Designed miniproteins, single chains, continued (2). Designs and how they scored, part 4

Each design is a single chain, and the fold is of that chain. pLDDT is the mean over its residues in the fold that is shown.

## One batch from the design tools (miniprotein)

Design m4106
Fold by ESMFold2-Fast:
Structure m4106 (fold): chain A 93 residues (1-93)
Amino acid sequence: GADELKEKAEKLLKEMEELLKKAQQAFKDKDLDKFKKIVKEMEKIYKELKKISKELEKQGHVKEAKKIELEAGIILGMALIQLGVLELILKRE
């Protein structure tokens, strides 16, 4: 039901937050290859969260669906900005 979808979304959002922390460490280490691998994993989780969001919306849980998609989008967006910054830093070296 909807509660199971919400629980799954919460677990996936927590996994994205942990991946963002790992990406931040890869940024400090200037490890571009590791950062790119983490971003690909985050994009995979984001696609799953979008599927959950659409299913919740179909079940009438529109506000919760939008919140999940927004939170996931912010976390992924932060990682993508940091990836771009890291690539620019490394081009100067």
Scores: mean pLDDT 89

Design m4107
Fold by ESMFold2-Fast:
Structure m4107 (fold): chain A 100 residues (1-100)
Amino acid sequence: SAQVEAVKRNLLHLLDELREWVKRSDAPEELKERLIELIERTKERIEKAKSLDEIQAIVDEFVKEFRELAEELPEKLRENLLAALDTIRQLVNSYMGLPA
């Protein structure tokens, strides 16, 4: 549907921006690699998704896994990443008619 395609386009764009932010951050190189791998894996899952429910499930899993990896980051970097994740969650929830 047009709605599914719009959500996918917007999420893929946000994930690309998050990936570039991670690359430019002061995070340890090994942790950057793990975060980027998770982002790329999630992008592939989003591209293959066929429904809003499937996209929501993928995003929920991504947020959980990304938060777990972000616990190894310095507090300031962790706060910035959590804000970016909240933006991604709000985008999906807005299309689902759920609270942001």
Scores: mean pLDDT 80

Design m4108
Fold by ESMFold2-Fast:
Structure m4108 (fold): chain A 104 residues (1-104)
Amino acid sequence: SKELLEKLKSILDEFRKIAEENYKKITQEMLDKYSEEEIKKMHDERRAENERRLAETQARVDELKAQYEKDPSFKEELEKAQKERNALTFQLVLDRHREILEKE
């Protein structure tokens, strides 16, 4: 019924609002709990971790490409690794762009 769909939409909207408020509260609690220097350190550590993951994933893509040339059964693993590499690259670009804008 249309009534069940409307009720479900209302419940999903409430969950979305709660999730957004919790995220905002956690961010505010971090600003209250940590200095600018500590927050910067956490951002630097997250960036370093993402850069390490990108390097590891790129090495795996290169290895899987070589394996795929000899054995087509590696196609699915190669495609997954390429998607992961692309997602990490995109995330790092966005994070750097956001950091630059917030520093100005």
Scores: mean pLDDT 74

Design m4109
Fold by ESMFold2-Fast:
Structure m4109 (fold): chain A 125 residues (1-125)
Amino acid sequence: MISEEEKEEFKKKVEELLREMLEEGKSRAIDITEFAGRKVLLVLYAVPEIDREEYELFKEIFESLSLPGKFLERRIVFPDGSEVYILVGELEDGTIVVAVYTVADRKLVEPVSEAIVKAVVELLS
């Protein structure tokens, strides 16, 4: 069972990664982290530096958002059966945050998404 303490610890890890990325002027951060003892691969992007190919991939997701100040989660299933989760949002200052992640256990999708949204909103809003 995933505790509120484990959710808060993961949120703090995401918040630290976002803070470090912004303070160092980095457009991208990649981390292999843990949530409730399970591995999570997390990739974070902040505009203006999203790759053109990545932008085209996310364009449909961006266009489906009623930006700004909203977050959208989507699942992409690749032909090999692998799954990737994408969370996209725009903050009031126009900063677009894209989190691309994969989880070993599908039960982690919702708590990971919630932690990322909370970290982005609380740190960057």
Scores: mean pLDDT 64

Design m4110
Fold by ESMFold2-Fast:
Structure m4110 (fold): chain A 87 residues (1-87)
Amino acid sequence: MASDEELKKKLEELIEKYKLSPRVRKFLELFIEGKSAAEIGKALGVPQSYVSQLLNLRPNIPAKGGFTQEEIELIKELIIELEVFKL
């Protein structure tokens, strides 16, 4: 099982690899810290329901809240990778 320090290191590697925007970086930092959908939504200025859709890997999430469609799909893939790494 990955430690919090190992998760942070993995996220920094993903940020560098994919050249993640500051907004995508902030989402994933809050995600690995175990923040709720409500807390992530408040920090990014998006509805909790939208963050919940991203965290639950829902299909057909519309581009909004300063995210492009490509960033939404990337966030979903990186959530999967980080959850697998955490195990």
Scores: mean pLDDT 80

Design m4111
Fold by ESMFold2-Fast:
Structure m4111 (fold): chain A 99 residues (1-99)
Amino acid sequence: SVEELLERLREAIEKKDIDGALETLAELLELGVPPEEALRPVREAIEKAKTYEELNHLEELLDRARERFSDDKELQKVLNELSTEVGVKVLELAVEEVF
């Protein structure tokens, strides 16, 4: 089910299992799940991230997803939006460390 795949993706992200996350994302996309819905676990992980290490792992996942799914224009758009959100989160954490 889509819900079981989304939970599997959340678990893979939490474990920093990039290959498992990408494989689960591929299964969601093959089932016709829209990119914005399929990537919701990644967006939630960005919002919850409290360390630069967590954000670096998420950016690595996004980079690997862009490479694997290079021909999927709709997915590429959402991945680029999420990379922007990672950048904003990095700046927010940097302000907290300086002030």
Scores: mean pLDDT 87

Design m4112
Fold by ESMFold2-Fast:
Parts: structure tokens; C-alpha cells; sequence
Structure m4112 (fold): chain A 89 residues (1-89)
């Protein structure tokens, strides 16, 4: 029973390592595109790309810029209160 877990684990671990080799071997023959094992490595590269794209700071900068402009309009609205005072006359 318990040894089965170790065997499975070892198989899994070996599958992980062998996935790279098997993936290359299978890639050569069939190229298991749907085979996630090979995609795992590719996903890693994509993950890095996503990480760079996930630079929230960039989106924040754009939003911040627009917010700044909107702030100006709101500021003008505040100053409009002053003008409203005069118009209220």
C-alpha cells in the first residue's frame, strides 16, 4: 500500500524528469501538442512573459495619467463653485 505511493511518486518524479526527455522524444515522433507535460516547459516561458506583461505599474501609469486629467476637470469644478458665487449674484 504505502510503497505504492512511493512508487507512484517516483514514477511521477521520473515522469517529470522524463517528461522533458519523453516530450522531446514524443515531440520528434508525434509532438504531443496537447500533451501538457511538454507544455509545462513552454508554459514557464510564457509565464515569464505574462509576468512582464503583468507589470501593473504600466496600467497604473496610464490610469494615473487619465486620472490626472480628470482631476483637472474636478478641480475646475471646484473653482466653478467660486464662479457660481459670482453668477449667483
Amino acid sequence: GREDAEGASRGSGEASSRSSENGERKGLEEGEKQGNPDGSKRGSGGAISASLLGGSGRLDWKGSMEFGRDSTLRSGGGEEVGEKSGEGS
Scores: mean pLDDT 40

Design m4113
Fold by ESMFold2-Fast:
Structure m4113 (fold): chain A 100 residues (1-100)
Amino acid sequence: SEEEKQLKELAETQVKLLKLFIKKIEEARRKGEIPEEVAKKAIEIANQAIKYYQEYIETGNEEAYDEGVKKVLELKKLAEEDEKLKEILYESQNEVLEEE
């Protein structure tokens, strides 16, 4: 269906965004620009979100999509507590949404 196609494209975009987000966090962590515990927690949640979105892409299981969305909301809440994490989240979102 058109809705299923749109959700798969959104899930693929989220996976791309989250992978870029992890890469930027690891760079900030290497430079000492982000607290170690914040970086670890953000990477853990982002990897969980990626796993759920990938499951949705492979199986069409909408429950997996919903769990992925919940993990992204957890990341947004964590980013409210750390300005550097918030900046990285914004940069990752802008780069993915302005490219193809």
Scores: mean pLDDT 87

Design m4114
Fold by ESMFold2-Fast:
Structure m4114 (fold): chain A 81 residues (1-81)
Amino acid sequence: METETSPFGVTLPKGKEYTLTTIDGKTITANSLKELLAKVFEEADRIGKEKGKLVSPFTGKEVKSPEELFKDVAEAIKKIA
């Protein structure tokens, strides 16, 4: 099985559609890890603008830095590996 490695060091199956579900039940799908990450960060930005603070789309918790958001995204991606 072909795999690709995320910028977080997570290895995922290549050639499969990636699916992540946010805490509010919104589904994010992509055909590549790069596309998945772009969509996830777009959703995080949308939620952040609505709540006025940087928030993880998967936990609903406020994060102190973009690095904490990246770690939360990495944990969500690990759940689909």
Scores: mean pLDDT 70

Design m4115
Fold by ESMFold2-Fast:
Structure m4115 (fold): chain A 90 residues (1-90)
Amino acid sequence: SGTSVKITKEGDKTTIETTDANGNLLVRQERENGKLVRIEAYDANGNLTARAEFENGELVRLEVYDAQGNLVMRIEFENGEVVRAERFAP
């Protein structure tokens, strides 16, 4: 226990950041006009582990990163179904 949530609003943009008890960013969520546009997840060392992108509230892309910051997987979605999946060697 000890997570905290920070909400920042700038016009039609809302950013929601969840941090652990040591102040490390765990998740950043971005919304525009009340709709989800992006979620980014981080490990305990501050490295980006995953990014999910949304259009009109629907998931369109998921990217996964290793601990060194290399993109290892990208999945693309249309109408809730996987249309493309790519794996990258680090």
Scores: mean pLDDT 86

Design m4116
Fold by ESMFold2-Fast:
Structure m4116 (fold): chain A 85 residues (1-85)
Amino acid sequence: KEEAVKLAEEAATFFTEVGNTEGAAEAKGQADTIKKLKSDQAVADVMKARADKYKEYAAKAKADDVKAKFQEFADKAQAIADKLS
């Protein structure tokens, strides 16, 4: 759970750095949502959805370094989901 919150907060910071204010707001909202979840399965379900979303951001990004960073977030989100499910 703590790793999931940390990942969402790191993603929000990265979205802010690349000028994606909508993505930053979404990631901050996810951190708050995860803090309220009571089961590992609920956190896993959110992390699976976030992994798919980060893959979409990676696919849409034009810069290779930005693509790599979103793929890193996707891989980390999937790893957290797999540990909790």
Scores: mean pLDDT 78

Design m4117
Fold by ESMFold2-Fast:
Structure m4117 (fold): chain A 102 residues (1-102)
Amino acid sequence: SKEQEVIRKIVKLADEAMEKMKQATSDEELQKIADEFTEKVYELIKEYNPKSKEEALRIAERIATAVLIHARMKYPNDDRLIQLLLEAIEKARRKVLEDLEK
């Protein structure tokens, strides 16, 4: 399904963001990587084109759940970085919902 393809792409982007964050030397660099991840998640949800607030919430929740499960399994000692990824997804969710309120 298109939803499963979007989730798979975002999980891959989360892996790429984790690898970059593990190499970051400052909190400012970590936040920049997290913000870039937010924009990529936001653009992929926009491409999916949810037609309602309910549909947008549904896909965003499934994205967050898939990223959390994958990251906890692959990066069990990186709880701080996983939290930054989840916060980045939450920011993307808010941006999508704001677009639907227009």
Scores: mean pLDDT 88

Design m4118
Fold by ESMFold2-Fast:
Structure m4118 (fold): chain A 90 residues (1-90)
Amino acid sequence: GGSAMAALNLRQIGDYEEAIKVMEENIKASPLDKVGVGWNLNALGLAYADLGKYEEAVEAFRKSAELTKDVDPDLAKESEKNAKEAEEKL
């Protein structure tokens, strides 16, 4: 099954620790998939923000934006916006 969808579903039901674990495992499983890694990093940032871990959220969002800027500019812009919003909470 789609591991990215599993991470999204776990976050939606409030199981943020398991969602974080699934997203980190997805990144490790396919490190050369820049779009997939970028998506999981953006989702990881959102999960950290939901936990109030804004420093970790900013790092995840910035990594997503940097990785995806040339391969998925729309995802990069979303991740940059999310990073800025998380920074405003620090």
Scores: mean pLDDT 77

Design m4119
Fold by ESMFold2-Fast:
Structure m4119 (fold): chain A 114 residues (1-114)
Amino acid sequence: SEKAKTIVPPGFKEVAPNVYVADSRDPEVRVWLRNRFPAILVASEEARDKVVELAKKEKPDFPINIVMLDEEEAKKYGIKPDEVLFIAFDFELYRGPPEEVFKAAKKFLEALYA
């Protein structure tokens, strides 16, 4: 299968090449999350901005999808404002500080899109 192309659904914004940001309040983004696609979930604007900055500096050749959760969704995932969660295919894979989770998620995504 072709690995070089990723479909960016409605509700996502490309803030840098291959760096996509969305808000879980968007119904299309919620449908996308339910379809089990890999995503970095954040519960605050500060955590979002940190992850986005890390992704921009990385200049990835694979897609990085970042979703900001509303308060209710963040509570359901148990994410704190200073934490980040990486999910993929119904699994919560990595949880913790932005830099640590980003490093782990990047390695996973590099392997997935290799």
Scores: mean pLDDT 79

Design m4120
Fold by ESMFold2-Fast:
Structure m4120 (fold): chain A 97 residues (1-97)
Amino acid sequence: EIDEILKKIDEILEELDEDDFIRYLRVVSLYESGKIKLEELDEKEQIYVKAYELMQNKDLEGLEELKEKYKEDKQISKLIELELLKAKLKELAEKKK
């Protein structure tokens, strides 16, 4: 269950472009801290922020819809899959408390 999700996360992290992942972390951090507005982000960065917000809200349906919309972009779809797996881990951890 949790071990299977962690294994899938590791597989995705090995396949993600390091520069894209660092860009994602930076953009999300700046947006969450209120230092940048959504309109200052490019299309890819806006998708990163949306995926992160859906993950924080544990919106599994929204993440699946976002992944389907961007399935042709391998980097974006992998990042969305990572956020989906993180959302599943958060939901499972909450149920065990």
Scores: mean pLDDT 79

Design m4121
Fold by ESMFold2-Fast:
Structure m4121 (fold): chain A 69 residues (1-69)
Amino acid sequence: MKYFEDILKELDSEVAELRKKITELKAQLKKNPNDVELQNQIKEYESRIELIKKIKADLEEAARFLGLV
């Protein structure tokens, strides 16, 4: 189902973007390891990735249950 695949690709793209931002923030954190704001931003982006992964898993499970995959 092309629309379903497009939604999954959009979610994957968002996760990739967030992972890139986390990598950049972790590089900054190595220069300033006591920066609480950087630590909090990393945690926020990691939490957002986990939420997106859960949504993606729930959507894939629903599609599989309905015989769409």
Scores: mean pLDDT 81

Design m4122
Fold by ESMFold2-Fast:
Structure m4122 (fold): chain A 75 residues (1-75)
Amino acid sequence: MEKELEEEIEKYKEEARKEVEEQLKKAGIELAPEVLELAVERAAYEKALKKLKLTNTETVKRYAAELKARAAALE
C-alpha cells in the first residue's frame, strides 16, 4: 500500500513539476532546488490522495510526517 501511494506520487511528479514551475513563473518567484522539489512532492502527493480517494489513511499519515521531517531538515 505504501509502495502504491509512492508509485502514484511519482506518476504525478511530472505534472506537479510543470504546474509548480508555471505558478512560479507567473508570480516571478525562484525557489532553491531543494525547496522546489519539496513543493513538487507536496503537489504530487495531493494529486495522488485525490486519485486514491483517501483509502489509505495510515500510509497518508506516514508520508505527511516524512514531508514535514524533510522540510524541517532544510531549515
Scores: mean pLDDT 69

Design m4123
Fold by ESMFold2-Fast:
Structure m4123 (fold): chain A 73 residues (1-73)
Amino acid sequence: SDTSARLKELSVTEPERVAAFEKAFLSETLKLGLEPTQALAEKVREAVLPLLEAGADEATIAKRVEEVVRALS
């Protein structure tokens, strides 16, 4: 998907920020007892990618991940 291609590009230029985002996603899904399905991951990526591309800090990214995952639970 378009979001997967964009995330892959960011993982080359900003690997630590992408890793922090993926860690936040897995941590929040685990905390809520949710399976990190492809559908859930895609919805979270769509919501978070604009913030990652805009240079948002780790706390802002983590908060957005939490909001989206909770809204889908």
Scores: mean pLDDT 83

Design m4124
Fold by ESMFold2-Fast:
Structure m4124 (fold): chain A 100 residues (1-100)
Amino acid sequence: SEREEALEEIVQQVRDFLDSAEKIINDAEKALKENADKETLQVYYQKLNDILKGLDSWIELLEGLLEEYPDHPAVREALERIRQLKSKIEDIKNKIKEKL
């Protein structure tokens, strides 16, 4: 159905977002571990804030989809990935703040 096709497209869009976000998070964690300069850490701090805003938007959308499709594995997986990434971002942001 058109609704199922739209759901598959949304699932792909969130996966692409999460993959891109995870790469930036890993780069930020690496920069922190390698004692990157303050300017570099400030850039990552801003990127992490932008990702958090995106994740919050995706949570709202995906929770709405989960009400319509409660047993959809991809929606549940995306929400779990988002929760894990939010926790990791907050930890990295706190460590960056300590160095700024």
Scores: mean pLDDT 88

Design m4125
Fold by ESMFold2-Fast:
Structure m4125 (fold): chain A 76 residues (1-76)
Amino acid sequence: MSEEEARRIVEEMKKLQEEAEKNKDDLTKVSEIGDKFAELMKKVNESEDPELVREAKEIGKKLGKIMEEAFKKHIA
């Protein structure tokens, strides 16, 4: 994985986190964002870059909290 590709993945992950936070009321969109993030995480893990993996996991933790809150809000 190139350094530029790694930067692009992190940027896209941060964008997905922001989109999830803005769209907490739309479970379909939050679910789609989660799937897209999982796809990016697969590429990150395949890169075996410890710094990239660490940064991606930090973003993933934040996204995971957003998704949990969104699902709890809609589960009666």
Scores: mean pLDDT 80

Design m4126
Fold by ESMFold2-Fast:
Structure m4126 (fold): chain A 80 residues (1-80)
Amino acid sequence: MLEELEADVAAAEANLEALAREMIEAVGAEEAIRQMEKVAEAAERAAKEFEKRGDERGAEIARRAAEVARRLAETIRRLA
């Protein structure tokens, strides 16, 4: 399960531009950026909670998810 989630995060990283374009087309750049920023905040919060519980793997995956969400937001800004 964690391995599959980690693979999904890696796949998203590899396809950031394609995902950004799809999100812009679906909801527009402004809403897409807003959604990704909220996802990044939630993932960062989850990472801190995993860290407090001693779940190092969960914390690492959550931090990577937050990073992917932030990169998606930045990619959306670059594509307009």
Scores: mean pLDDT 80

Design m4127
Fold by ESMFold2-Fast:
Structure m4127 (fold): chain A 65 residues (1-65)
Amino acid sequence: SLNEKLRRIVQALKEGRLTDEDLELAKEVMESLSPVARQAMLRDFKEVAPEASEKIEELFEEVEK
């Protein structure tokens, strides 16, 4: 499910071991969401893993283009 995919990404971010596979998974998930939902999730991810905020922002910008 979508929630299980997101949970894996969040766990990887918290562990500081975000892989290329996790980035591709996140990209697929984000592409399936509306722009409003993507922005809400970006905010939530920044709160969960502030140390990875730059990488999270780059990922969301790539999906929006």
Scores: mean pLDDT 70

Design m4128
Fold by ESMFold2-Fast:
Structure m4128 (fold): chain A 55 residues (1-55)
Amino acid sequence: SMEDIQQALLDSLSSEPAERALAFLEALLRQETNPQMRAVLQAAIAQLRAQQAAA
């Protein structure tokens, strides 16, 4: 599912500093043309930012 892809992407970046993970995801979003993948990347960015705000 798209949620599973989102979680797997975030899990793969879990060892990275949050700023680097965000920069990477935002760079992918800028070059992505597939609307479903853009939605996954936007959701991943939002989740990571929310986790930083909660920590």
Scores: mean pLDDT 81

Design m4129
Fold by ESMFold2-Fast:
Structure m4129 (fold): chain A 85 residues (1-85)
Amino acid sequence: MKSLLDIVSEMLELAAEHLTPEERARVARLIQEFLKAYSKGDKEKAIKALKEAYDVMVEAARQRGDEELIERIKKLYEEAIKLLN
């Protein structure tokens, strides 16, 4: 089973491959907020930051009509949420 760090690393890889530089920078910032909140035990703030990163990635994939990318992002997000709860 993937660790939480493996999951967010994979999300950053997908952003680097598929998103614009601006969208990628937004995702990277949100993942940094997630990691900072998680390391401090602030699960509520961590979950919020992760969902915002997920929303950015899904919106970007949806605008491109990339259903396969949406499914990949959704699976990573669901795995992360399962580990957080």
Scores: mean pLDDT 86

Design m4130
Fold by ESMFold2-Fast:
Structure m4130 (fold): chain A 77 residues (1-77)
Amino acid sequence: DAEEKTKELLAEIPETLAALKELRDQISEEELRRAVGALVEAAKKFPVFKPAAEAAAELAREVGFPAVAEEAREALA
């Protein structure tokens, strides 16, 4: 199950996700766009990564870059 596989990956980084939310004003939009974009490209080739790409897009919205989130979701459609 792709969801279970991505859940395993996310379980290794819950502290990192919390830190990224705290760093909202410190993380650059370009750096986040690059990271999310790479995950979106992986999801296009390997659908098993789609839940992870969607989670990364949601994180981008939560840290204040909704444009990055929208670009990722459009690319995944």
Scores: mean pLDDT 70

Design m4131
Fold by ESMFold2-Fast:
Structure m4131 (fold): chain A 84 residues (1-84)
Amino acid sequence: MKVQPDKLTLDILQQVMSGDEYSYTEIYLALLKYLIQQKLYDPSRPEGTVDLSDTPLHDILGVDYATVDEVVKAIFEHIDKHAK
């Protein structure tokens, strides 16, 4: 099933993939690509925390630091509340 994210989430996802509707698997993969592309996540060190303080993700999560798992979880929760 595909969802249409809110504008804040779309602005993030559209930096790494095209379209306006995505499955949760596509959103997960897009978030990983976004974090890698922004140099916030190193896949060789998956246990590291992500610095969100200067990113649009800070507007969604309201915290300066989170793990990749916490980011994904918070974005899915945000989409469930705001997606069409």
Scores: mean pLDDT 75

Design m4132
Fold by ESMFold2-Fast:
Structure m4132 (fold): chain A 100 residues (1-100)
Amino acid sequence: MKSIEELKEEIKKIASEIEKFMSAEDKEKFRSLMNEFLKLVNSPKVSEDLQHSLLSSILEELKNFLEKIKNAKTEEEKKKILDELIKYLEHAVEVLKEYL
């Protein structure tokens, strides 16, 4: 089982790999959403167990999106996957804000 620190480092690594497929505008939005999510997860209102669960969940989703992007055959398919990732992160941030 991975520590919170190990999960954060793996998330950073996977996020960096995903960014290689993004436009400058999408990178800025993606980075902003990732930073906001991590800030919310670090809130004193979030227990260590909940932090571990949230970080594990987002890491698995980011890995799934990265594999979908790598397997996409066209630039249109890649853009659609990236747009879905941004929407996923916007929703995750919104939900977490409601609980804090």
Scores: mean pLDDT 85

Design m4133
Fold by ESMFold2-Fast:
Formats: C-alpha cells, sequence, structure tokens
Structure m4133 (fold): chain A 61 residues (1-61)
C-alpha cells in the first residue's frame, strides 16, 4: 500500500492517527490525520518520517 492510499484509507475510516511502526510492531512515531492537511501532504510527511526512522510500516489503530 502506498502512503497516499494509506492516508486516504485513514480519512475514510475516520482514524485520528497513523502510527509509524518498527518490524516488531513498536510505535516509533504518530502522525495526526488532520482534516485541514491534504492527503498528498500527509503522505509526503509519512514517507519522510518513515525514512528518517527506518520504519517497517504503518498502522491506523
Amino acid sequence: MSALELVQLAKQLKASKIFIVDKNGNQLDEVPVDANVSSADLARLLEQKGKDLKAAGYSLF
């Protein structure tokens, strides 16, 4: 799943946050699903944070 698809899914599910997780499922960081921020901008932020933290993936809840 792309970061953009994940952000769009989070908004559809009305999730409040997207968690950035390591390979063991531990939370490294969180990004609020801000309705005032575009899905493209949130996706870019998630991709940047994921690279910086060397994340294994993301979780919606």
Scores: mean pLDDT 79

Design m4134
Fold by ESMFold2-Fast:
Structure m4134 (fold): chain A 65 residues (1-65)
Amino acid sequence: SDADLAIGLVRMIASVLGIKVKKLEFSGDKITVTIEADSKKTLEEFKKLAEKAAKNLGLSLTVKE
């Protein structure tokens, strides 16, 4: 499903940026990901890439620390 693709992409982006994914939740068209990032710069880069990936699949993404 598009949700499974979005989850896979979010996890891949986190892995590339060295970000720890603590929790990932899916409900309807919404994905919530809770992460631990070493810096604000890394967090903002993750947000931009992950939100764009989700949007391209018609989903909304919320990032929490």
Scores: mean pLDDT 81

Design m4135
Fold by ESMFold2-Fast:
Structure m4135 (fold): chain A 108 residues (1-108)
Amino acid sequence: MEKLIKELEKLLEKAEKEKDPKKKLEILEEALELAEKLIEIASKKDALTILRLLARLQQLGLELLKETKDKELILRAIGLVLRTTGLMLDVQLKFNIPKEVYDELISQ
């Protein structure tokens, strides 16, 4: 688990530093696939860490929408943001995270 969390953190850092929108999106899509695998095997103790990483992934996807005018990249980025939001809700429900804690993690 911790190894996969560190891998996800590294992908998000790499995406944040990437200036090319297409390459940034490809890194974020790889991060999303890793996040989906993480959620399947996650325990309650990892839930808040995973939520924070998903919130970061969502933020980077939203930033990408401002950085490109390419219609295909925009549609893919919207799909990424929607899927990431769905996973955040899945984590909240699966691990019974209080709404107040969830709201704090996603708004900061």
Scores: mean pLDDT 85

Design m4136
Fold by ESMFold2-Fast:
Structure m4136 (fold): chain A 85 residues (1-85)
Amino acid sequence: SMEALRKAHERFERLAAEHREELLELAKEITGDEEVARGVVNLALFVLFGATFDESLSDEEKVELARETLVSEAERFVEKEKKRA
């Protein structure tokens, strides 16, 4: 429905604005690479947008799903870089 889409979009924009900087700092700390960190944050924000459609999740739970995705993808990048050497 249009109402559900509007609410999800508004919730996403608010949560993204509140947490984008925190997520970017975390990604930079794990990856050591600013450009890779930005890519990983974009993946986390994609997960956050999907989570905004789940009315059973709290705002905290939605952000935690994004954070878990960010950590997983950032750690996967670091592991791949170690194997390249």
Scores: mean pLDDT 87

Design m4137
Fold by ESMFold2-Fast:
Structure m4137 (fold): chain A 94 residues (1-94)
Amino acid sequence: SLADELIARLDELTREMIAAVEAGDYAGALALLDEFAAWAREQGQDEFADLLRRVRANFARYLAEHPDAPAEERVLLVRIARQELKDAIREAAA
């Protein structure tokens, strides 16, 4: 199903984002969110794409406001965002 494909891609995105964040590549982490939002829009998932853009904007703001935050805290934010996005996919599929 499309929901299963969205969740599978979210899990892949999460792994890549954690790797980017651990490497200090925050521009790469933000680009991964932008790519996923573009793909979701191509699948006709406009509301989910808009949610991804809000997550991206919130993450960018967090990075700007907390430049000295440890990598573990930044990884935790990625994991929290993943859970929220997964819940949103499941609700939309219900």
Scores: mean pLDDT 83

Design m4138
Fold by ESMFold2-Fast:
Structure m4138 (fold): chain A 97 residues (1-97)
Amino acid sequence: SPPPKPVSRALLEVQGRVLEAYEKDPLEGALEELEEIEEEGDEAERLAARAMKYAIEGNYEKAIEELERLLRLAEAEKDERTVELLREEIEILKKQM
């Protein structure tokens, strides 16, 4: 199989796709793009897409669960910056619960 996409790149690409979709058709476009990424993306992209979709839907518990899975991938990659960003995002979502 091809090498897995780094978590940092997956996050940037998912964010870019969602922002572009949102510009054309706000909430509906963003959710449709996230569902497409969940079907077609690699492991990191699917985790990032699920986390963002759950957060948009107000399901912070599920969003945190997916971010913790993504965090484990970033830790395995030894990407300290991405690990710090994901930990910060998880703490922000915990404050919304």
Scores: mean pLDDT 86

